# Ledger of designs, part 108: designed miniproteins, single chains, continued (5)

Each design is a single chain, and the fold is of that chain. pLDDT is the mean over its residues in the fold that is shown.

## One batch from the design tools (miniprotein)

Design m19761
Fold by ESMFold2-Fast:
Structure m19761 (fold): chain A 68 residues (1-68)
Amino acid sequence: MPPVFVDIEAPSPEIAEEILRRAREMPGVLAAKMISPTRVLVLAEDEEAARRVAELARELGAKVTIGR
């Protein structure tokens, strides 16, 4: 399946760092990086992995956009 981007806007830099650490440990995450102090961009191998990352981010209070 084609990889998908997960664009995450965290409520604080501390939450963004936590999301980055956890996303990097998740199965199906190909890459994750900070694009600003409160924004994290994750590349997931498929839509299932992208949904899991989105659920984690939303659980921590972040806004999430999934793009292909």
Scores: mean pLDDT 83

Design m19762
Fold by ESMFold2-Fast:
Structure m19762 (fold): chain A 63 residues (1-63)
Amino acid sequence: SELLQKANEILEQARKEAGELMRKATDEAVKNPEKADEIMARASREARELFRKAREQVETLLK
């Protein structure tokens, strides 16, 4: 159960970091509308990588 709790903490941390990253990207995009699509695409890619790494850590932990 300790491993399961740690896995949930890893995923929760990734969700919080991804949310904060997307919030900051949205603020940046609003200030730079000409680059908004590029800013949002980059942030989405970074958020996806955060989740991918978190899932890999969880898989390694729970195997």
Scores: mean pLDDT 86

Design m19763
Fold by ESMFold2-Fast:
Structure m19763 (fold): chain A 58 residues (1-58)
Amino acid sequence: SNLEVAIEDAKNGVPAAVEALRASRERDPSEDEESRLRRSAEATKAGSKAIKEAREKE
């Protein structure tokens, strides 16, 4: 249900939080940790970049 939390954060006017929460979800070892590890790295970079850009815009 991390997706629902991300949607709530987006409604609060923090779209960067949506991406960060998605990255957190991808890091969840509930699935295949090895498969998620690769995606987690990509998601982490994307989330970090989104937060940095959002912060600089504000």
Scores: mean pLDDT 58

Design m19764
Fold by ESMFold2-Fast:
Structure m19764 (fold): chain A 70 residues (1-70)
Amino acid sequence: SIEKGRAEGKKLQAKSKAGLDGGKNRQKAKLSSPAQSEELLKQSAELQPLGDEGAAETKERMQAALEKLK
């Protein structure tokens, strides 16, 4: 079981590495499947952990607006 996890982990890591190297292959897939490629591109752009930062900026804006209103 643990050996299975190790083999899967190695394959996942190789896939991640191949993903970075296979950026060109993804572009080729985009020509074959524009709808799916567009969703993948959107997901890649959205895969940015900036939720906390966005919330902080919204809070700052609200505070400034509240001070102006008061």
Scores: mean pLDDT 55

Design m19765
Fold by ESMFold2-Fast:
Structure m19765 (fold): chain A 86 residues (1-86)
Amino acid sequence: SEEEKKKEIEKLKEEVNKLIKEAQEKYPELKAELEHFKKLLDDAKTMEEILSVVGELARFLKEKVPGSEIAEKMEKITKELNEILR
């Protein structure tokens, strides 16, 4: 239902926001860029918009902190969302 979809979107946003906060704590030099992604995520209203934001964030983290656990987790979320929205 539409109500279930809204709950799934909010849970996903909470999960990604938690990962962004964790990344900001581990990589203080990236705080400003990560804050920008947090704002984009907070403004996202659909699963497709969330995928766009997390995809860009995953690429950013892979570039700036390659091989990090946070980069791997964000890439995994991006792949899972791509499968769901197929």
Scores: mean pLDDT 83

Design m19766
Fold by ESMFold2-Fast:
Structure m19766 (fold): chain A 104 residues (1-104)
Amino acid sequence: MAKEKALEHARKSAELSKLSAKYAEKGDYLSAYVYSSEAADYARLGLRYARESGASEEALRHLEQSADYSLKSSGSAISGDYELAKKYSEKAAEYAEEAVRLLE
């Protein structure tokens, strides 16, 4: 159960990070900010469930990095740095997708 929830949240975090990157590329600050903030929340919830399920330290680190980069992306979007917002959201998606692979 906890492992399935970790996977579900990690997948959702990756999806939202990809959406954030897409909207950052368009210069849509508000959408980029919202999606990156939501991605960070899902990555943190995924991390909590992964920890409860006894997931590997590598999987936990990838979820932590995904959450961190999603927050950096939202901060960059607020400051109007859409290029950095996109870069950080792409990194967040990469870490979340790798966490999904490590959890299964």
Scores: mean pLDDT 88

Design m19767
Fold by ESMFold2-Fast:
Structure m19767 (fold): chain A 107 residues (1-107)
Amino acid sequence: SAAGRAELRALARRFEAEDPELAALLREAGRRLAAAKSEAEAQEVLAELARRLVERGLLAPEERAALAAADAAAPGLGTAEALNRILLERRREAAAVILLAIEEARA
């Protein structure tokens, strides 16, 4: 969907400075979604994105199942929204761990 493509582009911009590899993957997926001629083709692009993110350690295997469930509820858009939520939460968790380590080192 157009909304799903817009969310992937927004997510790519957000991560460009902090994770350029993730930003590149999201931009590639956004371009492929824009070229998709059918909903089935769009779903294949999102499934490939999810698989590549798991292979690169950017998603847990369990999160892949959650993306599949979200896609079943709202094809294309549900996957993009679930991916956005998971990646943003993962970033918050990583930041919290780093902050805790800095505080412990300063104590």
Scores: mean pLDDT 62

Design m19768
Fold by ESMFold2-Fast:
Structure m19768 (fold): chain A 65 residues (1-65)
Amino acid sequence: MIEEIEKEKDPKKRIELLRQHLNTASPEELDRLLELAYKEMKSKDLDVQIEAALIGIEAAVRRAA
């Protein structure tokens, strides 16, 4: 189901999917979400970049816990 994020063409919808999956993610899935968030940080949309950075930080913190 994380594969749905990679198939979504709208960056804002990808951010929404990242947040949804973050809430139910296992440690293994958190590593994958972190990689996807890092890709979104390269977006030209500042809102997408900021949300991606916040998601990446949250995923990293949850993975470390």
Scores: mean pLDDT 78

Design m19769
Fold by ESMFold2-Fast:
Structure m19769 (fold): chain A 90 residues (1-90)
Amino acid sequence: EEEERIWREATLALIQIGVAVTLNALEKGTLDKEDAIRLLERMRQVAEELGITDASEALKRAIEAVQKGDYETAIKALREALDAISRAAE
């Protein structure tokens, strides 16, 4: 169904933008920890719904790292999530 294809493509684009923006904000130190966790958890749920397991697992690791204040690990995990989403969008 064309509608399902459009929704999947739009959702992939939105999650890709969301991860990229969150990554940039964390690198600049402009994003509150609680807001970061909330955003990442929603993106993780969307990645699971889309069946992008690699992205969902990377986002889960990013959330755990942010909770611990380990921003280097969080940034690395977000880059892995972004790569997985980009690969799924190909």
Scores: mean pLDDT 82

Design m19770
Fold by ESMFold2-Fast:
Order: structure tokens, then C-alpha cells, then sequence
Structure m19770 (fold): chain A 63 residues (1-63)
């Protein structure tokens, strides 16, 4: 449904914003981290956010 699609898009946008926030927070908390360390942490944060996003989408689709 169009409402379901809109809710999923909103959750996606929220997930993207939260992921960016977590990435920025890690950088601010770890000012001496190398670019490689930041890259690896960014991948970890993004993968965790993807899994949580998929769970939220599945719950919306079950409603």
C-alpha cells in the first residue's frame, strides 16, 4: 500500500540520519583514529543499521 511504502521510506530516512550521527559521534570521540579505523567502524555501524532497518521493515509489513 502507499501508506506502507511511505512508512518504510520514513524508517529508511531515519536509519540513514541515525547512521550518520553514530559515525560522526565515533569520529568526535576518537579524534586520533586513522582513516582506515574510521572506515572499518563506518562499515560496522552501517551493517548494524541495515539489520535493524530490515527488522523494522518486516514488522511494518506484518501489520
Amino acid sequence: SSMEERRIQEVRDETIRETQRRVNQYRDDNPDASLDELGLKNQEIAEEARRRYEERVEEIRKE
Scores: mean pLDDT 86

Design m19771
Fold by ESMFold2-Fast:
Structure m19771 (fold): chain A 101 residues (1-101)
Amino acid sequence: MEELEKKVKELEEVLERMRQATSPDEIRALAGEAVRLLSEIALEAYRKHPDDPEVQELVLELAREISRVQDLIDQGAPKDEVIAEMERALELARKLVEKLK
């Protein structure tokens, strides 16, 4: 649980750094790090609570948002669009971690 809360905090810090970033290379690197943290949160939650239907629903919803973020990055979408989608993914990650308490 404390490990998942730490990953959510790291994700918040990555997103804040992304808001301040001006280099396309730095933005892409931070976006990749955010996707990695989101994926780790989803995988860890599923591994610990595979039989909880609410956890399963949140994991699937988070996986869909991760896919959308990856698509935006691959398409070279504006930073603001990538950030908006990541904020949605972060909110789902927070809900998932809260459900595990």
Scores: mean pLDDT 83

Design m19772
Fold by ESMFold2-Fast:
Structure m19772 (fold): chain A 80 residues (1-80)
Amino acid sequence: MSPEQQRVQQLLAQIRQIHDDTLARLAAARTPDEKEAVLGEAMDQLTPLFEELARLAPDDEEVAAFVDGVVRELQRRVAE
């Protein structure tokens, strides 16, 4: 495995961990304001990881779909 491939795998693992932690926090949140705060904190952590992932794998449709899926799931959970 190349250092770049290893870094992509590390980024995907970090994004999954933040996503899982954020979903748990959203499930525990009781008010819309609490959900928005949780989403904001998660996006502050996820945005630089998404940017690095896009730079390392710019034409990877699977990576792009994964990132889009994470963002859509978090936004959906905030709306519930």
Scores: mean pLDDT 85

Design m19773
Fold by ESMFold2-Fast:
Structure m19773 (fold): chain A 57 residues (1-57)
Amino acid sequence: SDLSTQLAAVIRLYEAGKLTQDEALEQIKAVYQDAGLSADEADRNARVVVRHLVDKS
């Protein structure tokens, strides 16, 4: 699946309480790296996504 579909799947698992914040961060980083981002870019983007998820809670 594409980047948006894979991100949505990880976000859904986190919102369902099936992933910890750290687990969600690592899986989102992997999704971004699979989409062609560098490790540094993937880390930066994943931390932004996780921060938004935590702020919603």
Scores: mean pLDDT 84

Design m19774
Fold by ESMFold2-Fast:
Structure m19774 (fold): chain A 83 residues (1-83)
Amino acid sequence: RFRELVERIRELARRYTSEESAKKVDELLEEAERAYEEGDHRRAAALVAEAVSLAVKDMVKNGEYDVAEEVVRIGSEAIALLE
């Protein structure tokens, strides 16, 4: 489930953010998945939050408010699984 939610965030970032932002989001989410596999749930949560913040900032600048709201919802759900 956690990895499914992370992949959904990655997919939305690729479609609705700049190529530069999407690449940075992908890097942060890859680190989050690695932290999750290592059992570092606190670090995984922090990395997901950072990726969501970056994606949302770019989406809002582009007027993609509904997509930004969906990314916040998915990110919150992913983080809740780690608590």
Scores: mean pLDDT 85

Design m19775
Fold by ESMFold2-Fast:
Structure m19775 (fold): chain A 97 residues (1-97)
Amino acid sequence: LKPLTPEQQAQAERLLALAREILKVSDEAVKDGSISVETSIKVIGHVLRAIGAILEGDLETAAQELIDAAKFLSDSTTNEDYKKKLEEIRKEAEKLR
């Protein structure tokens, strides 16, 4: 892995935590029928791109991919509780960009 500063490592750890939260919401939404499996696969695609960006030390791109994932997942569900959680995740990712 590319060496990160202590501040960048802390940002990367927070981004990874947000990625896990997005994947958890996506998994719950598939299980309760709120989104399609295809939608879940697209969300996983955004998360994988975010992880790739972290590995390259591009934390701005990583944050943007997580923002895009949260927005896409929110736009794909009618469940207001998921939308609220995803908006909170998006706001936290915006702070890390």
Scores: mean pLDDT 85

Design m19776
Fold by ESMFold2-Fast:
Formats: structure tokens, sequence, C-alpha cells
Structure m19776 (fold): chain A 76 residues (1-76)
């Protein structure tokens, strides 16, 4: 799971936080459980982003359009 998501490791949506964070999804899940690594409430912030990115990865993989993620980012 986290290993597969780290392989993508692209901050396709979040950018600032996920650009360098290969454990974006693990952090998002951990934030929901820890909620202490944020400045006031990280759980919602990381959880929302992780879910959004996970859905994108899953959709792209199933559709066989991995390149779409890169193209989408360039056009945004």
Amino acid sequence: TIAAMSASRSGALAASEYRWNPNAFAVGKAAALNDRNGDGNSAALWGFDAMHYGQWFDDAAEAGAGAAIGGLNANL
C-alpha cells in the first residue's frame, strides 16, 4: 500500500507538502490517528489530501493513464 503510493511519490495535487513527502498517504493516515503532528488539527488536512490523491492514483492506474497525472499537473 504505502510502498506503492510512495513509488508514485508525486505531489500531483497537494504540491507543497507531498512534493518531497514520499509517505504522504502514511502521514495522512497517521495524522488521523496522531493529530499531534499538526499545528492545530492535522488529521483533517492530511486525511483529505491523502484520500484525494489516493483516488487519483487508483483511477489512473485502473484506467492505464499514469501519464495523465503528469500532464494534468503541467496543465494546472
Scores: mean pLDDT 41

Design m19777
Fold by ESMFold2-Fast:
Structure m19777 (fold): chain A 68 residues (1-68)
Amino acid sequence: ANEVAQRAYELAQELLREDPSLSAEEIAARLKERIPEADAVRARRVGDTLVVEVTVDGQRFRLEVPVS
């Protein structure tokens, strides 16, 4: 498991728990600020799921974070 991707998942869950109305763009921006090891962070909302893509050293990790 990639530790940076795992941390991104946990932080995305925390952000959504604090403010479920945050846009995917706001979440991506906050994740990028808090995870300097990531080369890129992209997020989009798909129904009840936040899809986050984290790039680390050329590897892309796709995370599906449920929005409750």
Scores: mean pLDDT 82

Design m19778
Fold by ESMFold2-Fast:
Structure m19778 (fold): chain A 65 residues (1-65)
Amino acid sequence: MEEKLKKALEAAYELGKEAGESGKQLTKDDVIAAAKEAGLSDEEIEKNLEKLDKAALRGYLEGAA
């Protein structure tokens, strides 16, 4: 679980960074899809949604810089 969560947070960060670099709007569905690919279940994503959102936002700000 921890390993998958770490991978999901990294995926959300990278997704955000790419969106920031390209000026694209990042959606909740995009973040959820990335977390699912990392191996999280829907229930795990819901529980960790605030952490995933923060990781994606951090990536977006870094990519936009």
Scores: mean pLDDT 80

Design m19779
Fold by ESMFold2-Fast:
Structure m19779 (fold): chain A 90 residues (1-90)
Amino acid sequence: MLTRTVTVKAVKGEVTVRVLDAADNELESVTLKEGESYTFTIPVDHNVRVEAYDGGEAEFTVETADGVRGEGTATSSGNTEMDFTGPRPP
């Protein structure tokens, strides 16, 4: 099975990062404080969900080794979910 390396960094505030399988089952979670980062190695059909810790507000970045990158904001009223389907065609 193809895997990807996903690095999540808490830029501002605290975030909870969850790794979900293709059926939305939670496999792993980690809470990152401001300035902390964590790297996951996950199958390419798995998703990463980033939530503000304890309903606060947070900013984060996501970077993958296969060239997918993003940033987002998690608020007390919402979650950000990022789906990784591999590198986009040129």
Scores: mean pLDDT 65

Design m19780
Fold by ESMFold2-Fast:
Structure m19780 (fold): chain A 98 residues (1-98)
Amino acid sequence: SALQAELQAFIAEADAELAATTDPEERRRLLGRSLVEFTKLSIRLQLSGLSREEQIEIALFYRQLDQGLSPEQLKKELEKLKKMSRQELIDEVNRMLL
């Protein structure tokens, strides 16, 4: 898939940049940034293979985990998520993960 190719390209580019970076503070910052972006791309790839219903459940799970929602708030968040496209749901999960 295009997303799988993007993930592989990202890994190769991050490895090359780390190999070229000699400053310890720049290496730490690059490693941190690369791990965040790798995680986002990995989540995008995994979620792209799921149904919209499964994407909604995952997004709702992370909303609950992040915000400690009451049952009433959880129901309102579910209604918001139900209105989102598959791509918007992927973007929401990535926004919640750092």
Scores: mean pLDDT 81

Design m19781
Fold by ESMFold2-Fast:
Structure m19781 (fold): chain A 58 residues (1-58)
Amino acid sequence: MEKKLEELEKRHEELQRRVAELEAEYQATKDPAVLEELLRTGAELVAVATEISVLKRE
């Protein structure tokens, strides 16, 4: 459990950083491909955050 939680927290941190990078890139470029990547990465961030919440409740 602890190892899985640590891996998810690390992935969550990586995804938060990636979302911030993509958000800045999209604001600079207005590129639809960047927006698609941002939305996909944001969805992954939410999924990982949900898993962390479930594990912390157990």
Scores: mean pLDDT 81

Design m19782
Fold by ESMFold2-Fast:
Structure m19782 (fold): chain A 87 residues (1-87)
Amino acid sequence: KADELEKKGDELFEQGLKEKEAGNLDEARRLFREAGLKYFQAGILYRDQGDNEKAARLFRKAAEAFRLAGDYVSADGMEEAARELAK
């Protein structure tokens, strides 16, 4: 469930890096945004299960993906979500 979402996020993130290296910047940004959404969904599921450490890790992975997508608002939101879980 959450592990499958993280794995899908990792696949999308890796593909985004390949597209960025190939100079396909619009496709790379789209893939990074999709990766961020998968990581965010995985983080929510871990948080709902009480695994705040894994949830915070996934929110930080989502923040990185959203930054690479140029979505700094979503990236900042993910960093804040990770900090709230650390208290």
Scores: mean pLDDT 88

Design m19783
Fold by ESMFold2-Fast:
Structure m19783 (fold): chain A 96 residues (1-96)
Amino acid sequence: EKSTAIAQLRRAKRLLEEALEYAEKGDAESARSLLEDAIEVLDKISSTTIASEEAKKAKELVEKALEYLEKGDLESAREYLEKAIEVLDKAIQKLE
C-alpha cells in the first residue's frame, strides 16, 4: 500500500514536470494531455487512505492550471503546476 502510493505520487509528479516543460515550449496540447493523465493518477490515489488529502489538493491545483492553460495564461498555469508539484514532493517525503 505505502509503496504503491509512493509510486503513484512519483508518476503524477513526473507527468506534471513534463506538462510544465511542454507549457514552457508553448505546446499547450501536449501539456493539456499530460495534465489530464495526472488528474487520472491523482484520482486513483485519492481513493486510498494514504496521501488522499494531498492527492485531492494536488488535483485541485492541476485543474486550476488546466483552466489557465485553456485561457492562454501560461504564467498562472505554471504557478499552479509548481504548487501541485510541491504538494506531491512533500507527500512523497512524508511517506518515505
Scores: mean pLDDT 83

Design m19784
Fold by ESMFold2-Fast:
Structure m19784 (fold): chain A 65 residues (1-65)
Amino acid sequence: SMEEVKEELIEVAREVSEVRSSMTPQQANEAIDLLNKASIAISKGDLEGARKYIREARDLVEAVK
């Protein structure tokens, strides 16, 4: 559901914040861009687009943990 996707965005945003000190400036900018794209997708009701951007942000977080 859209509410579940909103919760997933909040979780991945928290993860990004926790590992930001381990990111290069380019990785940090990419993560923030992905979070913004997910938020815009949610605002437009694009559930699949939001999930795609959340997944890409999670992949970036896992790469730097």
Scores: mean pLDDT 86

Design m19785
Fold by ESMFold2-Fast:
Structure m19785 (fold): chain A 82 residues (1-82)
Amino acid sequence: SLREEELKEAEKYFEEVKDRLSEEEIEKLEKAAKETRGVSAAELVHLIHLVYENSPVKREDLIDAITEELGISKEAARVLLE
């Protein structure tokens, strides 16, 4: 689980991101987060950012992995990484 301060920042960021996603994409993210890691969508997005910022993973490889694992569009996956 995230520390309270990190969770608050993750929730704030996710509310901003939600404005750029469809309702269907948001539901897919919430379902995937719960089923894969038992976390909220905001926490999942925070974990994705940690991987992106602290790993030698290529951005396009991460987008492809997010698209495949979460079942969201590539456009939605790109929004999550902004």
Scores: mean pLDDT 77

Design m19786
Fold by ESMFold2-Fast:
Structure m19786 (fold): chain A 96 residues (1-96)
Amino acid sequence: SVEKKIEELKEELVKKGEEEGLSNSTIGGIQTMGDLGVQAARSGSQSLMDRLRRLAERLGQLGLDVSRLSGLGMLETTLDVDKGKKLFEETKKLIE
């Protein structure tokens, strides 16, 4: 159920990202973070948690780049950061 919850959250965030016009790069980042979250839940690995933190930071940077290209400014950047943080926090909560 832990793995399934992470997979469902990943699918929800990908769908919402596509509906909100996030870049393919940002969507790919969400997918990768979800997949690592599932692996971390299976193994309880601290090294996978560290990878998730780095991906959440990179997702925030991707959101900033997307907002510059689309002209949607801070709104897209905030949305990408919030989605990355939400997926990371849910994954962390399930591993703890």
Scores: mean pLDDT 58

Design m19787
Fold by ESMFold2-Fast:
Structure m19787 (fold): chain A 55 residues (1-55)
Amino acid sequence: SMEQQAKRRMIEWLEEYQKKNNIDTSKLSEEEAREHTAIMNEKAAEIEAQIEAEA
C-alpha cells in the first residue's frame, strides 16, 4: 500500500518533471544523468517521508 503509493507518486512526478523540463533521458550526458539521478533520489525520499507523515 505505502510502497505502491510512493511508486505511483514518483512516476507521476517524474513524468511531469521530464515534460516540463523537456528531458529525454536517452540523450543525457554522463554528468546530466548523474544530476538527474540525484534529483530523483531526493524526490523519492521526500515522497516517502510525506507518505509516512500522512499515515
Scores: mean pLDDT 80

Design m19788
Fold by ESMFold2-Fast:
Structure m19788 (fold): chain A 92 residues (1-92)
Amino acid sequence: AKMLPAGAELSFVTRHGDAEVEVKAKVLESTETHAVLELTLTATKGEITIEFETPEGTVTITLKEGEKVKLLLEIRREDGRLTVTKLEVKKV
């Protein structure tokens, strides 16, 4: 997959059984080797549990209907491999 340019925004809705989640992604920084992404996840229906693998371990986030979380992801690309170098979680 190609990196999106800085300032790009992507929005989509995903469904998992009775749960529905709105995902908004904003590219804060994008280079050939690095990207910084801001993700906003909103549980629009039902409850969802999401797991993220980070260098410091697995982060588990549970969203109840109407809850939002903001994630800041720093990603490094080296030799075609993507690595999450930082994950920051803010509950809104």
Scores: mean pLDDT 75

Design m19789
Fold by ESMFold2-Fast:
Structure m19789 (fold): chain A 80 residues (1-80)
Amino acid sequence: MEKEELAREAVESFEETVKKIIDELKANPNISKEERDEIVEFLKKQADELIDYLRKLGMEELAERVRKLMEQFEKEIKSL
């Protein structure tokens, strides 16, 4: 129970963080490509670690949710 609650909260917090970063990047179009690439790489690393953690706990649905979030994030960043 405790691990499942923490995992769900971690996913929700990560989703909120990704959304805020997308909003910040949209609000600040003068951010360099290099700075955007660094942010993308950082978030990908965090997502990969979270996905691995969730899979080890057997929470495949939450892991897939994080994976799809990152696919959407990459598409939105590419459109900027």
Scores: mean pLDDT 81

Design m19790
Fold by ESMFold2-Fast:
Structure m19790 (fold): chain A 91 residues (1-91)
Amino acid sequence: MEEIREQAERGREELERLREEGAPEELVEKLLEYLELMTRYELLKEKLWDKEELLKEISEEARKLLEEHGPTLETLIEILRKAVKKLEEEL
């Protein structure tokens, strides 16, 4: 739990550094959304580790989206939004 939060904080610091180095604001905003969703996904996955079938379903859906759209930031955000929603529905 604390380790995931520490990784998220380091990620935020890295994104702020990229902004200072001239990264586009829109890109930084999308990366922050990705980081937030990824953090929520990891925390939910820890709580629901017992739900192997659900986690497999999420992985299969993610694989399909990656095959259809490629590994773009928008696709990764969409994958995480769907995964977080499904995991929250099981709480």
Scores: mean pLDDT 78

Design m19791
Fold by ESMFold2-Fast:
Formats: structure tokens, C-alpha cells, sequence
Structure m19791 (fold): chain A 62 residues (1-62)
């Protein structure tokens, strides 16, 4: 199935958690990938910078 979160929603939750500093752009850019990697490392997930289903489930827990 398709992931439940858009890139914008992923970015908004990463900002709320303090992992992303810039405004949500809706683009999976280098800053967003770096924020995803930091979030994945913090949550014990595979660190790949991809907003996969496991990463999105953890973000929904915020």
C-alpha cells in the first residue's frame, strides 16, 4: 500500500520533533533526507533516509 504521509507531512513532523529546521517544501531534498536519517537513528530504525512505512509509523507516534 502507499505510505499514509506525504513528504510535507513527514517534514512537518520532523520539524515538530526538532530534526528539521527549514520550512516544509514537499521535496525529498538533502536536508530532509538528513533529518530522516537522524530520526531513524534516534528510533532504532534502519538509517536509509527514506520515509518508508516503518519511519512514517514512528512519525505518527509523535
Amino acid sequence: SRPPLSILEVQERLREAGFLRGEPTGRLDAETRAAIRQFQAFNGLPVDGVPDAATQAALLGL
Scores: mean pLDDT 80

Design m19792
Fold by ESMFold2-Fast:
Structure m19792 (fold): chain A 81 residues (1-81)
Amino acid sequence: SKMEELLAVLKKLADDMVKQIKTIKDKEEAERALRRMRTFLLALARHEARVLGLSPEEEAELLAEIDAYMEKLEAELKKEM
């Protein structure tokens, strides 16, 4: 589905962004970058869902899945910091 394809693209983007954040040596700067990444990805997901004409239900599912995925990535990164 369009929602599943978009979710896959957003997860890949999140992975790539976290990889860049891991290069930040300052813990507080890395944490700020993670918060900005979360805000950006949720805004992007909402925008792309609307552009693609996803239903309100599909948009809600997409946002929940991205939010959960980012929580997982943040937890993994905190173990490395």
Scores: mean pLDDT 85

Design m19793
Fold by ESMFold2-Fast:
Structure m19793 (fold): chain A 110 residues (1-110)
Amino acid sequence: SDDELLQIALRLLNPNVTDEEIKEILSKLSAEEQLRVLVGVVVFASHFNLPDIIKEKVPILLEFIYEKDRELLLSNYDYLLATFGVANAPEAKKILEEILGEDLKDVVPP
C-alpha cells in the first residue's frame, strides 16, 4: 500500500539504517514499489534538510533498482529528473546520471 511505502521511505531517513537492511527491505518490494520508495526518500530527505541521506542512501536505492529493472529507470528518467528538480535535490540527479551512464544515450539525444 502507499502508506507502507511511505513508512519505508521515512524509515530509510534514519542514518543508522545499514546498506544490508536497505537491500533486505527492497528485496521484498516490486521494482515499481522500489521506485516509489526512492522518490519518497529524495523528497523527504530534501524537505527535512538531510543531504547526507541523499549521498549515502540514494546510490544504494538506484543501484538496486538498476540491477532489478534498468528499463524502469530509463522509462522514468524525465519523471525522476522533474521530481528531483521540484524537490531541490541536485545531488540525486547527479547520482541517477552516474548510475545510468552509457544507457542515457538511448534517452538523451546527442
Scores: mean pLDDT 84

Design m19794
Fold by ESMFold2-Fast:
Structure m19794 (fold): chain A 73 residues (1-73)
Amino acid sequence: MTPEDIADSVAQGLLSHGQMTEKEAEEFKKKFIEYFKEYLKNKDEIKKKYGLTSDSELLGKIATLSVNKALEE
C-alpha cells in the first residue's frame, strides 16, 4: 500500500463523516504524503526511539505521526 493509498483512505473516511471539506481533504493528502516521506527518511531513528520490533509497527507509527502532523493547523 502506497502513502497515497493511505492518504486517500483517511481522507475518504473524514469526508464521508462530514469532518472535512474536499478542499481540506486535498490539503490533508498533500501534507500527509510530505510528512510520511520525511518520517521514512528517519525510519531507523523512529524505530529505535519508539522501540518498534517490526516493519508493520514502524509503518503504522509513521502513518499515525503523519496523520497527526497533517491535521495540525
Scores: mean pLDDT 78

Design m19795
Fold by ESMFold2-Fast:
Structure m19795 (fold): chain A 59 residues (1-59)
Amino acid sequence: PRYTELAKKMFEIDKKIKELETELANARAQGDDEKVAELESEIRKLKGEKMDIFIEMAK
């Protein structure tokens, strides 16, 4: 299969999720509950975007 612009976006989103998960681990270590909630929300949104791209590619 040939990678499309959608595949590129998926990889970029995955990289962003990994960065946010690192920040989430740091926030948890600091006991920053507000930051934890904020980062978890952002990660959920990005995972949703990855799923949308996956569905689009599965056409």
Scores: mean pLDDT 80

Design m19796
Fold by ESMFold2-Fast:
Structure m19796 (fold): chain A 86 residues (1-86)
Amino acid sequence: SKEEAKELFEEIEDLRYSALLNGGELTPEQKERLLSILNKLKELYKDNPRIVEAIDRMIKILEDPKANPMDFLRALEEVRREVAKL
């Protein structure tokens, strides 16, 4: 549902804010929490291949310690745009 997606996006923003307070890096526990949230979003939108693909890119970026943080933000914005169309 849109309400459930909104709650998951709010949790992502809370985790991003917490990372900023900790010098820009997620703790291992925060990373596991974020992966859990991303997998819940994939299940909610499993019938939408564009959203699933964008979330899979976010997961790959999150697992790469050398990834550009802006690529994560771009993929997140793509997910938000695709969800808004539904």
Scores: mean pLDDT 79

